# Designed miniproteins, single chains, continued (2), part 79

Each design is a single chain, and the fold is of that chain. pLDDT is the mean over its residues in the fold that is shown.

## One batch from the design tools (miniprotein)

Design m6725
Fold by ESMFold2-Fast:
Structure m6725 (fold): chain A 72 residues (1-72)
Amino acid sequence: SSFEQQIQQQIAQLQQDLAARQAAMEQRLAELSKTLSPKEQQLLRDVTEGMLTMLQWSVNQEIKKLQQQADS
């Protein structure tokens, strides 16, 4: 149906946005790492990994809600 197609397009858009945001964060981490000690670099990587995990979780929850609307 056209409604199912709209939901699939929204899910695809969310996945594309997530990938772009993840890439931007990884790029920023690489830039900041140039001015930091090895110990500070490790801490920044750990923090960034935590943030990426939370971002992935948030997007997955939004996709889940959209899938429930399509599958109900």
Scores: mean pLDDT 82

Design m6726
Fold by ESMFold2-Fast:
Structure m6726 (fold): chain A 70 residues (1-70)
Amino acid sequence: SMAEFLAKLDELAKNYLGKPASELSKEEVEEIIKRLEKGIEDGKKYPGLAAHVEETEEDLKLVKKFLEML
C-alpha cells in the first residue's frame, strides 16, 4: 500500500540521514541509494546475510521508485 511504501521510506530516511522522507532533497535520496547499493555489495560477502541482502534489494527498488517521483 502507499502507507507501507511511505513508512518504509521514512524508516530508511531516518536511519541513513536522521530526517523524515518528506524533508529529503533529490541529492539526499541519491545518497541513500548509494548507501543501499554498498550495503548489498558488502552483504553478499556473507552467506548468513542472504535474507538481509534480499530485503535491502527490495528497499533499493522502493527508494529508486521514490526518486523517479521527484
Scores: mean pLDDT 85

Design m6727
Fold by ESMFold2-Fast:
Structure m6727 (fold): chain A 94 residues (1-94)
Amino acid sequence: SLEERLRQHATEEDRRLFEKGDEVARIVAEKAKEQGLDPEVVEKTVRDILYGNLLARREGREVPDEAIDAIVETLKKEFGLSDEEAELVREILR
């Protein structure tokens, strides 16, 4: 799958980015759990979004600031992140 493909060719930088993605998925899943959503489904959805962006970067496309902002706004809208949580996610993804 997408995650397996990315991990097979992962650099040290990519591994750090996977760790950041794991942290973001955990934060969003915990927030979604407070709203009665299934944290496992939310975590998978967040990981799929993040790994899609990682694949684009690995294929010679950089993730622009606008793409990171769009991801953060989507997560804020869908999962009810606070402004502080949204800023933390933005900092992690940069």
Scores: mean pLDDT 71

Design m6728
Fold by ESMFold2-Fast:
Structure m6728 (fold): chain A 88 residues (1-88)
Amino acid sequence: LSQQLLDMSEQLRKLARELEKKGAPKEAVDKLLEASDLLEQAAKTGSPEDVLEAGRKLVEALRLLGASEEDLEEARRGFEEVARELAA
């Protein structure tokens, strides 16, 4: 799980940098970086709360980027599942 969280953190950080280069809204980029930082913390602490907070930040970023409600719900469920596994 820790490696999976670190991999997710790195992927979100790379996505944030790519979107920043393409002129995405600063608020969306900042939320992706916040989510990345929370996932990195969750990998170190084992905190399901940090995973859920990362999921909230990601959903906020995706909403700012014009993602569909279907995509937002899928992202939310994914993070809830990871948090559940971490809590077990």
Scores: mean pLDDT 82

Design m6729
Fold by ESMFold2-Fast:
Structure m6729 (fold): chain A 87 residues (1-87)
Amino acid sequence: MEEVLKKLEERIEGLRSSLENARAAGSSQETLDFLETSIKTLEEQIKKLKEAEKNKDPNLEELVKEALETLKRIEEELRQRFGADAL
């Protein structure tokens, strides 16, 4: 759990930096929307995982898998939009 939460939090920090840089560079609204949506999505996944762990939810393992798949999809989109050095 702790490693998964750390990965999600580190990606959110990276996305926030990317969003700040994208705004400064005058990037398209579509790019800004992608970064903002990705941050919100990962923040929601962290919230779900913390609540599930607190409540001893029997579906915690499935929620962890869902969060990691969501992270992977966001990382694939980042790589496609910004290249490998965006990760």
Scores: mean pLDDT 81

Design m6730
Fold by ESMFold2-Fast:
Structure m6730 (fold): chain A 83 residues (1-83)
Amino acid sequence: MDYEKALEKLYELLEERSKKFGIPVTEEHRKKAEEILEEALKAGLSPQEIIEAIEHLRKIAKGEELDEEVVKRLEKLAEEIEK
């Protein structure tokens, strides 16, 4: 289940990039995603750590589409830290 969830998150990342850049998610892209996930697991990363890394990458990728809502969230976070 954790493996399938990590793989699903990786597919979500590919889908998001596909939607952004108009590049379809191909069979080769999915195969590459599976290979990357398998390699990470063999390196001793837990499925949860992989999911967290994918979420970080998704946030960075969305930063390229930085709109008012993302900027607003970052400003609020900075204000809260500043106090």
Scores: mean pLDDT 62

Design m6731
Fold by ESMFold2-Fast:
Structure m6731 (fold): chain A 68 residues (1-68)
Amino acid sequence: MSEEEKLLKEVLEYVEKEAKKNNLSELQRQYLKAFARWEAKELIKAGYSREEILKTVKEAVKKLIESL
């Protein structure tokens, strides 16, 4: 598995865990997964480190959940 694939897997696992914890709807969960995947890929393209990407995406996901 590539480093990008490992990073995306970790991001999506985090989203699934947070969605379950917050009892999000299927639609909200799918939206959150799409958002997290998109943001992670953009940060990878911009050359950010794995640690910075994980931190940034996790913080963004938490803020988005609080807005739902």
Scores: mean pLDDT 83

Design m6732
Fold by ESMFold2-Fast:
Structure m6732 (fold): chain A 95 residues (1-95)
Amino acid sequence: MSAEVVRKAEENVERLFAEQGPSEELEQKLAEEAKKFGEEVAKKVREELSKDPSLSEKEIEELAKLTFVAASLLYLAGNKDFELAKKLALEAFKK
């Protein structure tokens, strides 16, 4: 599962570089857009997890960090669906 997401992210970044040519501006723009998407998903997941009184603040922050990384990779893989990224993170953290 994680390897598949990383592979799709690599393929999509390589495809974009092939289509537009490798440029520092494109690389920086992709990195900033992925970071912003990841931060927005992580913020929303943190808000939802904060409603669960069984989770400590430390656990919520660790899960938010994992969400940031996963959502940023999903964005790079071409999955820019905010609601899907949020849903997948929340479902993955349910035991």
Scores: mean pLDDT 72

Design m6733
Fold by ESMFold2-Fast:
Structure m6733 (fold): chain A 79 residues (1-79)
Amino acid sequence: EEELKQKIDEVEKKLKEITEKISGPFARRLKEQNKTAKDLTLEEIKEMVREVAKELGLSPEDVQLLLDFIEGKSVEELI
């Protein structure tokens, strides 16, 4: 129980850090394309996240975690 709680807290903290790092560059990329998030399909959002993550030097594991979260998986499912 405590171990699971610690893993959930670690995943939530990691997602927050990744999201904060990506949010600025992601918004900038949307502006460069004259698009808003609502103009993108889920697949286009995922592709843009991958491109931004490469720019930021994020690990493939961190990228996959964020993509799974964008697809609607709960933090508990990501453990």
Scores: mean pLDDT 75

Design m6734
Fold by ESMFold2-Fast:
Structure m6734 (fold): chain A 92 residues (1-92)
Amino acid sequence: MDAQLAADREANRKTGDQLFEEAKKAVEEGDYKKAVSLSVASAIAYSGAGDSEKALRDMKEVTELLLKKFPEMQPLEDKAQELAQQNRLLAQ
């Protein structure tokens, strides 16, 4: 039994879950910048765990939640795109 591979996947998933949880809490508290940032970071962590589909769905769900809960927060879409570009630069 290889604990190393399991530990790596579980660590990434746990990080993604924690970041997603904090992103949701930031949405509830109205901290849009933090919510978007944490959402993107969570998606990266899930992607690293091999869950690309969950990463995409998670990121989209948090973005939709932010737009739905704070419809007057139109710059949120711009923020999400800027963070996505930052992730692209970080991935390089």
Scores: mean pLDDT 71

Design m6735
Fold by ESMFold2-Fast:
Structure m6735 (fold): chain A 94 residues (1-94)
Amino acid sequence: SMVDRARRGLADAEARLAALRAAAEASTTIQQLKDVIHALRTAIQLLEREIAWLEEHYGDDPEMREIAARLRELRDELAALRDALTAQVNALEA
């Protein structure tokens, strides 16, 4: 079903956030942190497209709206991580 597909997309987004957090923690160089920031920017952009698509096509479906809301929360967490790592890189380069 489309709901099952959307739930898989949510699970994939949750796994992606966990993987990027792990990559950030494992980073030992400024270049590795910059690579994670780039990956975060890409993940946010893809997630924003997924959210927009769900809201455009299933905005009247309560279950799909709840999935879209969860994806927005994950987008915000990815953005917070991006901003934190960007601040860390700026501090290290100062």
Scores: mean pLDDT 89

Design m6736
Fold by ESMFold2-Fast:
Structure m6736 (fold): chain A 64 residues (1-64)
Amino acid sequence: DQQKQQAVENARQGHNGLRQLLEQQARRIAEELGPEAGEQARAIADSYVADSRDYVAQLEAQAS
């Protein structure tokens, strides 16, 4: 099923892009506002990354 495989691949790329973006943002916040602010930003980012990972897992299960 080409369409299901494409949807999974798009979701994986979106997840990886989100993870990289949020990690870069947390590092920049740490540099500008200090390490405590960076840690808080990373904790918030981790929750979004976890949700994105779960979404990919759901699509992978449906594609199987």
Scores: mean pLDDT 83

Design m6737
Fold by ESMFold2-Fast:
Structure m6737 (fold): chain A 60 residues (1-60)
Amino acid sequence: STIRDSILKKVAEELSKEFSQEQVDEFTKRLEEAIKDETDAAKILAIASELYKELKEKVA
């Protein structure tokens, strides 16, 4: 798998501990769209972090 695939899988696993399957699926879809042109792991993680903050604000 690519670095993107590895990060997406890891993020989904971590989010599954805190959020519903539906929320994780929506997050994963949003992240995948946001990073489709990204190859830098640090940039991918930064984008994931920003989307995670948005998700937390919606459910907190």
Scores: mean pLDDT 78

Design m6738
Fold by ESMFold2-Fast:
Structure m6738 (fold): chain A 78 residues (1-78)
Amino acid sequence: MEKEEEELKEKTLKKIEKGERADTEEAEKIEKLPNKLIAEIAREYLKKQKEKYKEKWDKKMEEMAKKLEEKIKELEKE
């Protein structure tokens, strides 16, 4: 179980590196991961989105990023 969780985290991080989004089945599996692993995945996703859209980072993206950051902080505390 723990090995499968780590493998899912690695697979998800590789998809983030490629700029790919998790499909519905993968998203459901990610939601079942420990909160700390979900937070790590979300932080890497946010970091990559900011890097990708540097010059085109608009107010909507910033608001979405703030909401995601707050959710990440909640996951890390629970």
Scores: mean pLDDT 70

Design m6739
Fold by ESMFold2-Fast:
Structure m6739 (fold): chain A 80 residues (1-80)
Amino acid sequence: SEADKEAMKDAVKTLLELIKKKVPKEEIKEKAELMIEIMRDKGVSEEDIEYFEKVAEELIENWENIEKAEEIAKEALEKV
């Protein structure tokens, strides 16, 4: 749904902002896990949740590389 797409876009943008603010990797990971739990509780599709999990994992893997994280986020936002 459009609401699910907007929620996913907001989640991706939130994770990117935490990376840009140099929030510790573990805190970013905890935030991503909380977002996934909220998406499941709201009935977001498994396909959309799996896509977000993949994007979140890639962002977290690149938490020290802001330029790469921005590229990953941009591609994810264009695909949603």
Scores: mean pLDDT 83

Design m6740
Fold by ESMFold2-Fast:
Structure m6740 (fold): chain A 73 residues (1-73)
Amino acid sequence: LVEFGREVLRELGYSDEEIANMSDSLLEQAALSYLLLNKEDIDFVIEEIAKRLGVPKEEIEKKLKELEEELKK
C-alpha cells in the first residue's frame, strides 16, 4: 500500500521530494482512495499489492469495503 501510494501521488503530479517527506499513513490513504475511484481495475491491483506486501488479498478487500460503506453514509 505505501509503495502503491507513492506511485499514485507521482502520477497525480507530486514531486519525488514531496513524496519522500510524506508519512506511511498518508501514502496508504492515497492508495486506498485511488483504488475506490478505480473499481473496474480493483481485483488485479488488490492481488498485486497483496503479493508485494505478503498479506492475504482479503485483508485489503476488507479495508476497501469499509471505506466504500463510509462513503455511502
Scores: mean pLDDT 67

Design m6741
Fold by ESMFold2-Fast:
Structure m6741 (fold): chain A 97 residues (1-97)
Amino acid sequence: SVSDFENEINASLMLMTASVYRIAAKNIPELREAELKMADVYRKIADLYLEGKTDEADKIVKAMAPHEKKANEALKKGDIKSAKEHLEKAVEAGEKA
């Protein structure tokens, strides 16, 4: 179905995001733990899409998004401490949703 196709595409995008976080975790030691946890959350979201649990997967993505945005803005400015705090909040939001 079209819905199954969308879930497969979304799962693939989540797995790609998990891979990006795993690669990033090799670069900045202070962010390693948070980035590896982000990778784990994105793999769980991918599994939810593949199981057809679209609404549950979407809720997790939406809960994490504002914290990821702030982390990326902090990284762009070289503010590693702020980036870590926002990534930890993204992980907490994703695990709690």
Scores: mean pLDDT 90

Design m6742
Fold by ESMFold2-Fast:
Structure m6742 (fold): chain A 87 residues (1-87)
Amino acid sequence: MKTEVEVTVSTDSEETEKEAAEEVVAAMQNALLEAENEGKDKKVKLKIYSTSGKISKIVKEAAEKFKEAAEKAGYEVEVEFEVAKIE
Protein backbone atom coordinates (compact mmCIF):
# COMPACT_ATOMS: atom_id res chain seq x y z
CA MET A 1 0.00 0.00 0.00
CA LYS A 2 1.13 3.61 -0.59
CA THR A 3 3.09 5.44 2.08
CA GLU A 4 1.19 8.65 2.82
CA VAL A 5 2.96 11.56 4.50
CA GLU A 6 1.46 14.95 5.36
CA VAL A 7 3.61 18.06 5.81
CA THR A 8 2.44 21.43 7.09
CA VAL A 9 4.59 24.40 6.13
CA SER A 10 4.21 27.99 7.24
CA THR A 11 5.27 30.65 4.76
CA ASP A 12 4.26 33.63 6.86
CA SER A 13 6.57 36.57 7.60
CA GLU A 14 8.50 34.68 10.30
CA GLU A 15 9.70 31.93 7.94
CA THR A 16 11.70 32.23 4.76
CA GLU A 17 10.54 30.56 1.56
CA LYS A 18 13.87 28.69 1.46
CA GLU A 19 13.24 27.18 4.90
CA ALA A 20 9.81 25.98 3.75
CA ALA A 21 11.34 24.44 0.60
CA GLU A 22 14.03 22.64 2.65
CA GLU A 23 11.35 21.26 5.00
CA VAL A 24 9.36 19.90 2.02
CA VAL A 25 12.47 18.21 0.57
CA ALA A 26 13.34 16.68 3.96
CA ALA A 27 9.78 15.35 4.38
CA MET A 28 9.89 13.78 0.91
CA GLN A 29 13.25 12.14 1.65
CA ASN A 30 11.88 10.73 4.92
CA ALA A 31 8.77 9.41 3.14
CA LEU A 32 10.93 7.53 0.61
CA LEU A 33 13.12 6.10 3.40
CA GLU A 34 10.05 4.91 5.36
CA ALA A 35 8.60 3.24 2.25
CA GLU A 36 11.90 1.43 1.67
CA ASN A 37 12.40 0.43 5.32
CA GLU A 38 8.86 -0.93 5.77
CA GLY A 39 9.08 -3.06 2.60
CA LYS A 40 6.11 -1.22 1.09
CA ASP A 41 5.47 -0.73 -2.61
CA LYS A 42 7.57 1.99 -4.24
CA LYS A 43 4.55 4.30 -4.03
CA VAL A 44 4.55 7.51 -1.99
CA LYS A 45 1.84 10.14 -1.54
CA LEU A 46 2.93 13.49 -0.11
CA LYS A 47 0.42 16.16 0.92
CA ILE A 48 1.73 19.67 1.56
CA TYR A 49 -0.39 22.16 3.50
CA SER A 50 0.22 25.90 3.62
CA THR A 51 -1.08 27.94 6.56
CA SER A 52 -0.13 31.32 5.05
CA GLY A 53 -2.91 31.34 2.43
CA LYS A 54 -0.53 30.54 -0.42
CA ILE A 55 2.26 28.16 -1.41
CA SER A 56 5.43 29.78 -2.75
CA LYS A 57 6.87 28.95 -6.17
CA ILE A 58 10.11 27.82 -4.52
CA VAL A 59 8.25 25.22 -2.43
CA LYS A 60 6.41 23.90 -5.51
CA GLU A 61 9.65 23.73 -7.51
CA ALA A 62 11.44 21.87 -4.70
CA ALA A 63 8.60 19.31 -4.49
CA GLU A 64 8.51 18.81 -8.27
CA LYS A 65 12.30 18.41 -8.50
CA PHE A 66 12.27 15.79 -5.74
CA LYS A 67 9.33 13.99 -7.38
CA GLU A 68 11.32 13.71 -10.63
CA ALA A 69 14.36 12.32 -8.77
CA ALA A 70 12.21 9.77 -6.91
CA GLU A 71 10.47 8.67 -10.13
CA LYS A 72 13.88 8.13 -11.76
CA ALA A 73 14.68 5.86 -8.79
CA GLY A 74 11.58 3.75 -9.58
CA TYR A 75 9.06 5.31 -7.19
CA GLU A 76 5.52 6.38 -8.04
CA VAL A 77 5.05 9.75 -6.36
CA GLU A 78 1.87 11.79 -5.88
CA VAL A 79 2.23 15.35 -4.56
CA GLU A 80 -0.79 17.38 -3.48
CA PHE A 81 -0.72 21.06 -2.50
CA GLU A 82 -3.42 22.48 -0.26
CA VAL A 83 -3.74 26.13 0.75
CA ALA A 84 -5.65 26.88 3.95
CA LYS A 85 -8.40 29.41 3.19
CA ILE A 86 -10.04 31.47 5.90
CA GLU A 87 -13.60 32.51 5.03
Scores: mean pLDDT 66

Design m6743
Fold by ESMFold2-Fast:
Structure m6743 (fold): chain A 79 residues (1-79)
Amino acid sequence: MSKQLSEAVRKAVEAALAGDLEKAKEIAEEAAKQLGLNSLEVRVDEKEKKITVTVTFTSNGVTVTLVETVSQEEARKKL
């Protein structure tokens, strides 16, 4: 993962864990736009206590989707 993508994911996850879903969405959308990604999405599952990060990008007609799911506790320890 590029340094810019890694930092954007980190900031979006921090905002989502803090309950600021609007800020998390803004960070993800701006990063996707700046990095030429199709999408960057951070989802919080409060029932399961999980965070899911989805990154999708297309280059020369090849679409790649990266999905990472981690517990909210593990995410907080790494931030």
Scores: mean pLDDT 77

Design m6744
Fold by ESMFold2-Fast:
Structure m6744 (fold): chain A 107 residues (1-107)
Amino acid sequence: SHEELAKKVLESAKKSLEEDYELLKEQVIEELENKYGKEETSKLSDEEIEKELAKKIATILIITMKDLELPDELIEKVVRKLLTEYFGYDEEEVKEIIAEAKKEVEE
């Protein structure tokens, strides 16, 4: 079912973040350095880097769940749950990250 697939995607994402957090963070920093340069990236706070990681993970999850043909409502529910439960973001921050992630997927 769609709900079962969504649960597996969420569990897989949480597991990846638990096991590979530092590797994922390093990859995000490298991508930012390639886009903006080392000097500009070095000015970012740890919180700003974590937000970029959260946006990247949200983008990957949206793409993955769209490929699995999950409904948009369920996709948003899974991404919101990860951002609130794992990253600890509030409703305003979650809305902002999801909007940016959707833009990365389609633009």
Scores: mean pLDDT 86

Design m6745
Fold by ESMFold2-Fast:
Structure m6745 (fold): chain A 75 residues (1-75)
Amino acid sequence: MLSEEEFEKAREKAIELARRLNRPELVEELEKIHSEEDFYKASERVQELFRIAYLNLDKPVEELIEEARRALSLP
């Protein structure tokens, strides 16, 4: 189970990552995630961004852009 602090940090990092990818629709979907239940109802793309953020809380978002782009099959 994610702690409230870990969940919030992952959400903030995922939102920043979506902003860096210039995908406003993913930012809006991520901003609606306030609980684990919301996470499981989110699209696979948003769940993947959240996963990348959660596994890399110690890394700057700039280092995660390419991983996120590959995971989402973005150019």
Scores: mean pLDDT 79

Design m6746
Fold by ESMFold2-Fast:
Structure m6746 (fold): chain A 83 residues (1-83)
Amino acid sequence: IEKSVKNLEDLLRQYVSRGYTEVLRDAIDAARENASKLKDEKIRKEVLKHVEEAEKALEEGNYEEAIKHLGKAFGLLLEEEEK
């Protein structure tokens, strides 16, 4: 999971550095969609909190903070998938 999260964050940084900031919006939408499928309300709320923080950071132009919150959201999603 840790390696998968790092690979995702590195990929997002690579695209953002090339001007493809729309990948952050796509990642936010994917995380939100996957969170809606979680049956554990506590984990779902934690994922949605990070998705909301990522969206706010993206709107403020803080791409690194958005990537960090997306990493946390996907980390939680991947951990639940392995159960």
Scores: mean pLDDT 81

Design m6747
Fold by ESMFold2-Fast:
Structure m6747 (fold): chain A 84 residues (1-84)
Amino acid sequence: MVEEMAERIRETLEAGVAAVRAAKSVAEAEAAARRTLAEVRRLLEEARARGEEALRAVIERVEEALRRAAEEMRRILEELRAAE
């Protein structure tokens, strides 16, 4: 469960970053980022339903991937906003 949930979150983050990179406008990139974060939140709530220990274990396994994805998405959004 914990490892499967962590892998689903990592896959969601990778797909989300790819979608943001493929975006051709700020609106498209923001929509992709919002969809990605909503799905990650949903998966974390599924982990929480299993208990705080399960949530903590999932977060511990994905915190670095989440940080990297958030930083990359922010960088892309800033570049797109500067171009508009």
Scores: mean pLDDT 84

Design m6748
Fold by ESMFold2-Fast:
Structure m6748 (fold): chain A 74 residues (1-74)
Amino acid sequence: SALNQALADYLERLKAFIEKAAEEYNVPEELKKRTVELIDEIIALVRAGQPIPQSLLERTEAELRRMAEEIAAA
């Protein structure tokens, strides 16, 4: 749907913001990679109009929280 495409495009912009912040604050590469891969999985599901598994949302939240901790420690 057009709404799913708009949401996916917005998530792509948020992903770019997260990648920039990770680079600016020297977040560990593996943490950045894992977080980006999870966001890419969510974007792919949104574009396909598929439900997002709760476990994927929980894993993404955990990695984002970890990134926030690393940025706060920088």
Scores: mean pLDDT 86

Design m6749
Fold by ESMFold2-Fast:
Structure m6749 (fold): chain A 70 residues (1-70)
Amino acid sequence: SAAATRAAAEAAGRALRAGDVAAAKEGIQNMYAEGGATEEQAQAAIDALDAGDRDAASRHVALGVIHGGA
């Protein structure tokens, strides 16, 4: 649902601000599961987190909220 996608995106963004990488990955996976992100977008965000690039991951999540979950 759109509400579930938005909630997952907000949770991922909050986790990123808190520095909780594991929770951020779960939020990104939930966005994909709810249809708010493509598989490629979710994988790119997770790869950025695994590489330690929180800024890139944060941009992917923010774009999902603004363009898909706003």
Scores: mean pLDDT 72

Design m6750
Fold by ESMFold2-Fast:
Structure m6750 (fold): chain A 93 residues (1-93)
Amino acid sequence: KPYVTVRIDSVEGRRATGTVVEASEGTGLKIGDPAVLVTHGPLEVGSGATVLQPVEGGKTRLARGTIVEVDPEKNLARVAVDDVTLAEGEPPA
């Protein structure tokens, strides 16, 4: 199963900003680049989440899945990815 790990820099409600530190092949997410983690519940194991990352051409890659691990000491959240799509436009502010 594909996974994405985001190191979280800040949290504003259901939106966390940070950096992708790990990404499975096939997700198309770029390790070392900024990303947004949008949660569909609290930022905890079992919540649905989408990792959003801008890509070239003014599009955003969306990796949807479920949070399977949170490490508060390292500010990490790991998402088990179920679906990856490409949307037009920048990530919503």
Scores: mean pLDDT 79

Design m6751
Fold by ESMFold2-Fast:
Structure m6751 (fold): chain A 107 residues (1-107)
Amino acid sequence: MSEETIERLRAFAARLREKLSDEDVAALEGALLQLPDDALLRAIDILERHLDKVSPETMIRVAGLLAAFAHGGISLEELRAALEADPEIPAELRAEVTALAEEMAAA
């Protein structure tokens, strides 16, 4: 992990601690740390835009799905289906997460 990625993750975690419990922050960080550096930075940008719009539980679920996809635990089709089946994930967030997963699959 690059120094820039570590600094970005620390800044995001500090912002999360204003609204989320330490346990929820740790769960989100744990999932994000499973992503490649470029995907991690993109995931942080996406989640920051939705931080005030979705519950901590929804953010943790989304990060967990991206982590599972990054490690080959689920397919792109399974990721899309899981995002579509979750009524708490806004359409905008679903579209951005799907686009990131497609970029990760192309890399």
Scores: mean pLDDT 82

Design m6752
Fold by ESMFold2-Fast:
Structure m6752 (fold): chain A 90 residues (1-90)
Amino acid sequence: SKANEAGLKLAPELAQAVRDNDVDRVAELILPFIPPDYTDEEIRLLVRSVVGFFDNIVKPPEDFADRVAERVIELKRTRPELYDPELAKP
C-alpha cells in the first residue's frame, strides 16, 4: 500500500526521533497516517503499536508512547490540515 511504502521511507527518521525522545517529531511523523474517524483510544493503540515496533532497536521511556499519543490527539484537533487521507489508506 502507499501508506506502507511511506512508512518504510520514514522508518529511519522515526527510529531516530524515538531514540532522541522527541515526542513532537514522532507525533508529526505519525499524524498523516491517522484516519479522521479514529477515536482517542484508537490513536493511543496505534501509537503504542508503532513505538513498540522499535522496542528492540531503541528503548523508549515507559511514558513515551502515551506522551506521543496525547500530542497526536492535540495536533489532530488543532492542525487537521496536517492529516493526509492518502497515507491513511491501506
Scores: mean pLDDT 72

Design m6753
Fold by ESMFold2-Fast:
Structure m6753 (fold): chain A 82 residues (1-82)
Amino acid sequence: SAMEALEAAEAAFIAALGKLLDATSEAELAAALAEAEAALAALEETIRAQPDLPELQALLPAIRARFAGLVAAARAAVASRF
């Protein structure tokens, strides 16, 4: 169902974020970032395909902003190690 697709997309995004935050090298960061960006895109698409979820759709800009912040933090953490 559409709700099962949403739950799966959410779980995949959360898992991808965990990998991103666990990255300790530039190569790991690049791979985790690509996976997290793909998972976020899939989650956003799943949310947008459900017009009856207006409250959830309203959260998309905040989710994107938080994701951008987490990416910046992960990049800074890796860069600090050289």
Scores: mean pLDDT 79

Design m6754
Fold by ESMFold2-Fast:
Structure m6754 (fold): chain A 80 residues (1-80)
Amino acid sequence: MKLSPEEIAELSNEEAVETLVKIYKDIVGDNLSKEEEEMLKERVRKALEYIDTLPPEEAKKARKELAEAFIETAKKWAEA
């Protein structure tokens, strides 16, 4: 993976959505339907929009934690 969670935290919301969903698809594989992919994009987008309502210090930490949790969850689901 070329981007760390810290680098993903510095991306725009739309870039972060596309990057995280791509990482998820790369880890989990082709078992995602188009509807499930769109639902994932929407969930990540809404989470990032909520994070943007937080103070800047908390927002940066939350963005990094979201990226880390998302990647770890994808890896666990790929192992199952």
Scores: mean pLDDT 76

Design m6755
Fold by ESMFold2-Fast:
Structure m6755 (fold): chain A 84 residues (1-84)
Amino acid sequence: SELEKRLKELFAKLAEIADEIPDPEKRSKALSLISEAASAIENEDFESAKKYLEELLKTVPEELKERTKEVVEELLEVLEEMKE
């Protein structure tokens, strides 16, 4: 579906942003949170997915925060469209 394609594209963008994190421990944590959010969505646990994405925003350095927030906000909109 178009929503599934959009979801995949947004998660790819999050992974690209996470790869730009210079601190290897924060980068690893960010990638883990992204993976956990994707897994939660696969299990239709949208509330857990939202919590992982919120924790991701707290994990990324200030320099990447605006870019991460933009992608996360688009992901949250897609998740709202997916739950009916």
Scores: mean pLDDT 85

Design m6756
Fold by ESMFold2-Fast:
Structure m6756 (fold): chain A 89 residues (1-89)
Amino acid sequence: DPLKKKDYEAAIKEAESRLETDPLTALHYIAVAALDLKDEERVNEAIQRMLDLGDEEGAIIFYLNAKKLGIKLSEDVEKRIEEAREKLK
């Protein structure tokens, strides 16, 4: 649906404008939209940035959703998520 894709792209752009002031909330919105678009690059970037900010729980949730959708994740993301999961046990 082209209209739905435009809505997600607009949502990503708005969220990107908030990265400096509210980075965690902005990254969550970017990740949701990127998952719906199946944008592997943006999904990987959002998860990495969540981990960099210490949002291990959020990163794991988006990781699991990406895997369910068949989105390819980088080796760095896979390793960091495994470490985060170990820490939360």
Scores: mean pLDDT 80

Design m6757
Fold by ESMFold2-Fast:
Order: structure tokens, then C-alpha cells, then sequence
Structure m6757 (fold): chain A 82 residues (1-82)
């Protein structure tokens, strides 16, 4: 199901980019990029990113930014341990 998860991730990033400010769109792109980079060793990172992006879509701009910053922080910590 890796292809399905990556497809969900790309759709979630696109939806955030279309809905929110350029600042939040940049965060969504960084989340997507890092999750795809981690996917071969950490497929759970893709699910974390998808869930975070989907949750951000239900929030205000200010709250969405905080959620995406937290997701990106978590993904960066996974990468730095590798």
C-alpha cells in the first residue's frame, strides 16, 4: 500500500497548498517532501504526515501552521536519528 499512501500524501499537500497562505503551503510541501524521503525505511512517517495535513485542513490558518510545524519537527527528528 506504499503507492496508495504516497498518493494520499500528495493529495493532502495539494489541498493544503490550495486552501492556505504561501507560508503554510511551504510547510505542507516540506512535510510532504520529508515524508516521501523517509517512506522506504519509515512508512509510518507517510501516515503521520497525511494525518497531520488532513487535520490541518480542518483548522484555522494559525492552528494549521502550528500542527504542520509540529509534524515537520517530528519528521526531522526521525531523519536525524538515521
Amino acid sequence: EADELVAELRRAVDEVEQKFSPEIAKLAREVGRLAEELAPQHPEAVRMAVDGLRYALTLSDEEAKKVLEQVLFGLRRVKERL
Scores: mean pLDDT 83

Design m6758
Fold by ESMFold2-Fast:
Structure m6758 (fold): chain A 82 residues (1-82)
Amino acid sequence: SSELEQQYQQLVQQSKQLEQQYLEYAGKANDYTSQYTNALKNGSAEEAAKYKALRDAYSAKGQQLLDQKREADQQAEQLKQQ
């Protein structure tokens, strides 16, 4: 039905948006990893703790986005079987 096709297309677009957001958050996590390492080398324990927390937060958000993408992909696949 047209309704099922529209739902499928919405899930596909959602998956693409989630992938793009994931890549952005993963990139930021990598940047913060570099800042964390640099802060450790410079002996800045407070800055190191700050960048570690930012890295962990962005990594966690990235994982959440991947989980949401997998859910959208699974729903799209199930919808195709109807």
Scores: mean pLDDT 89

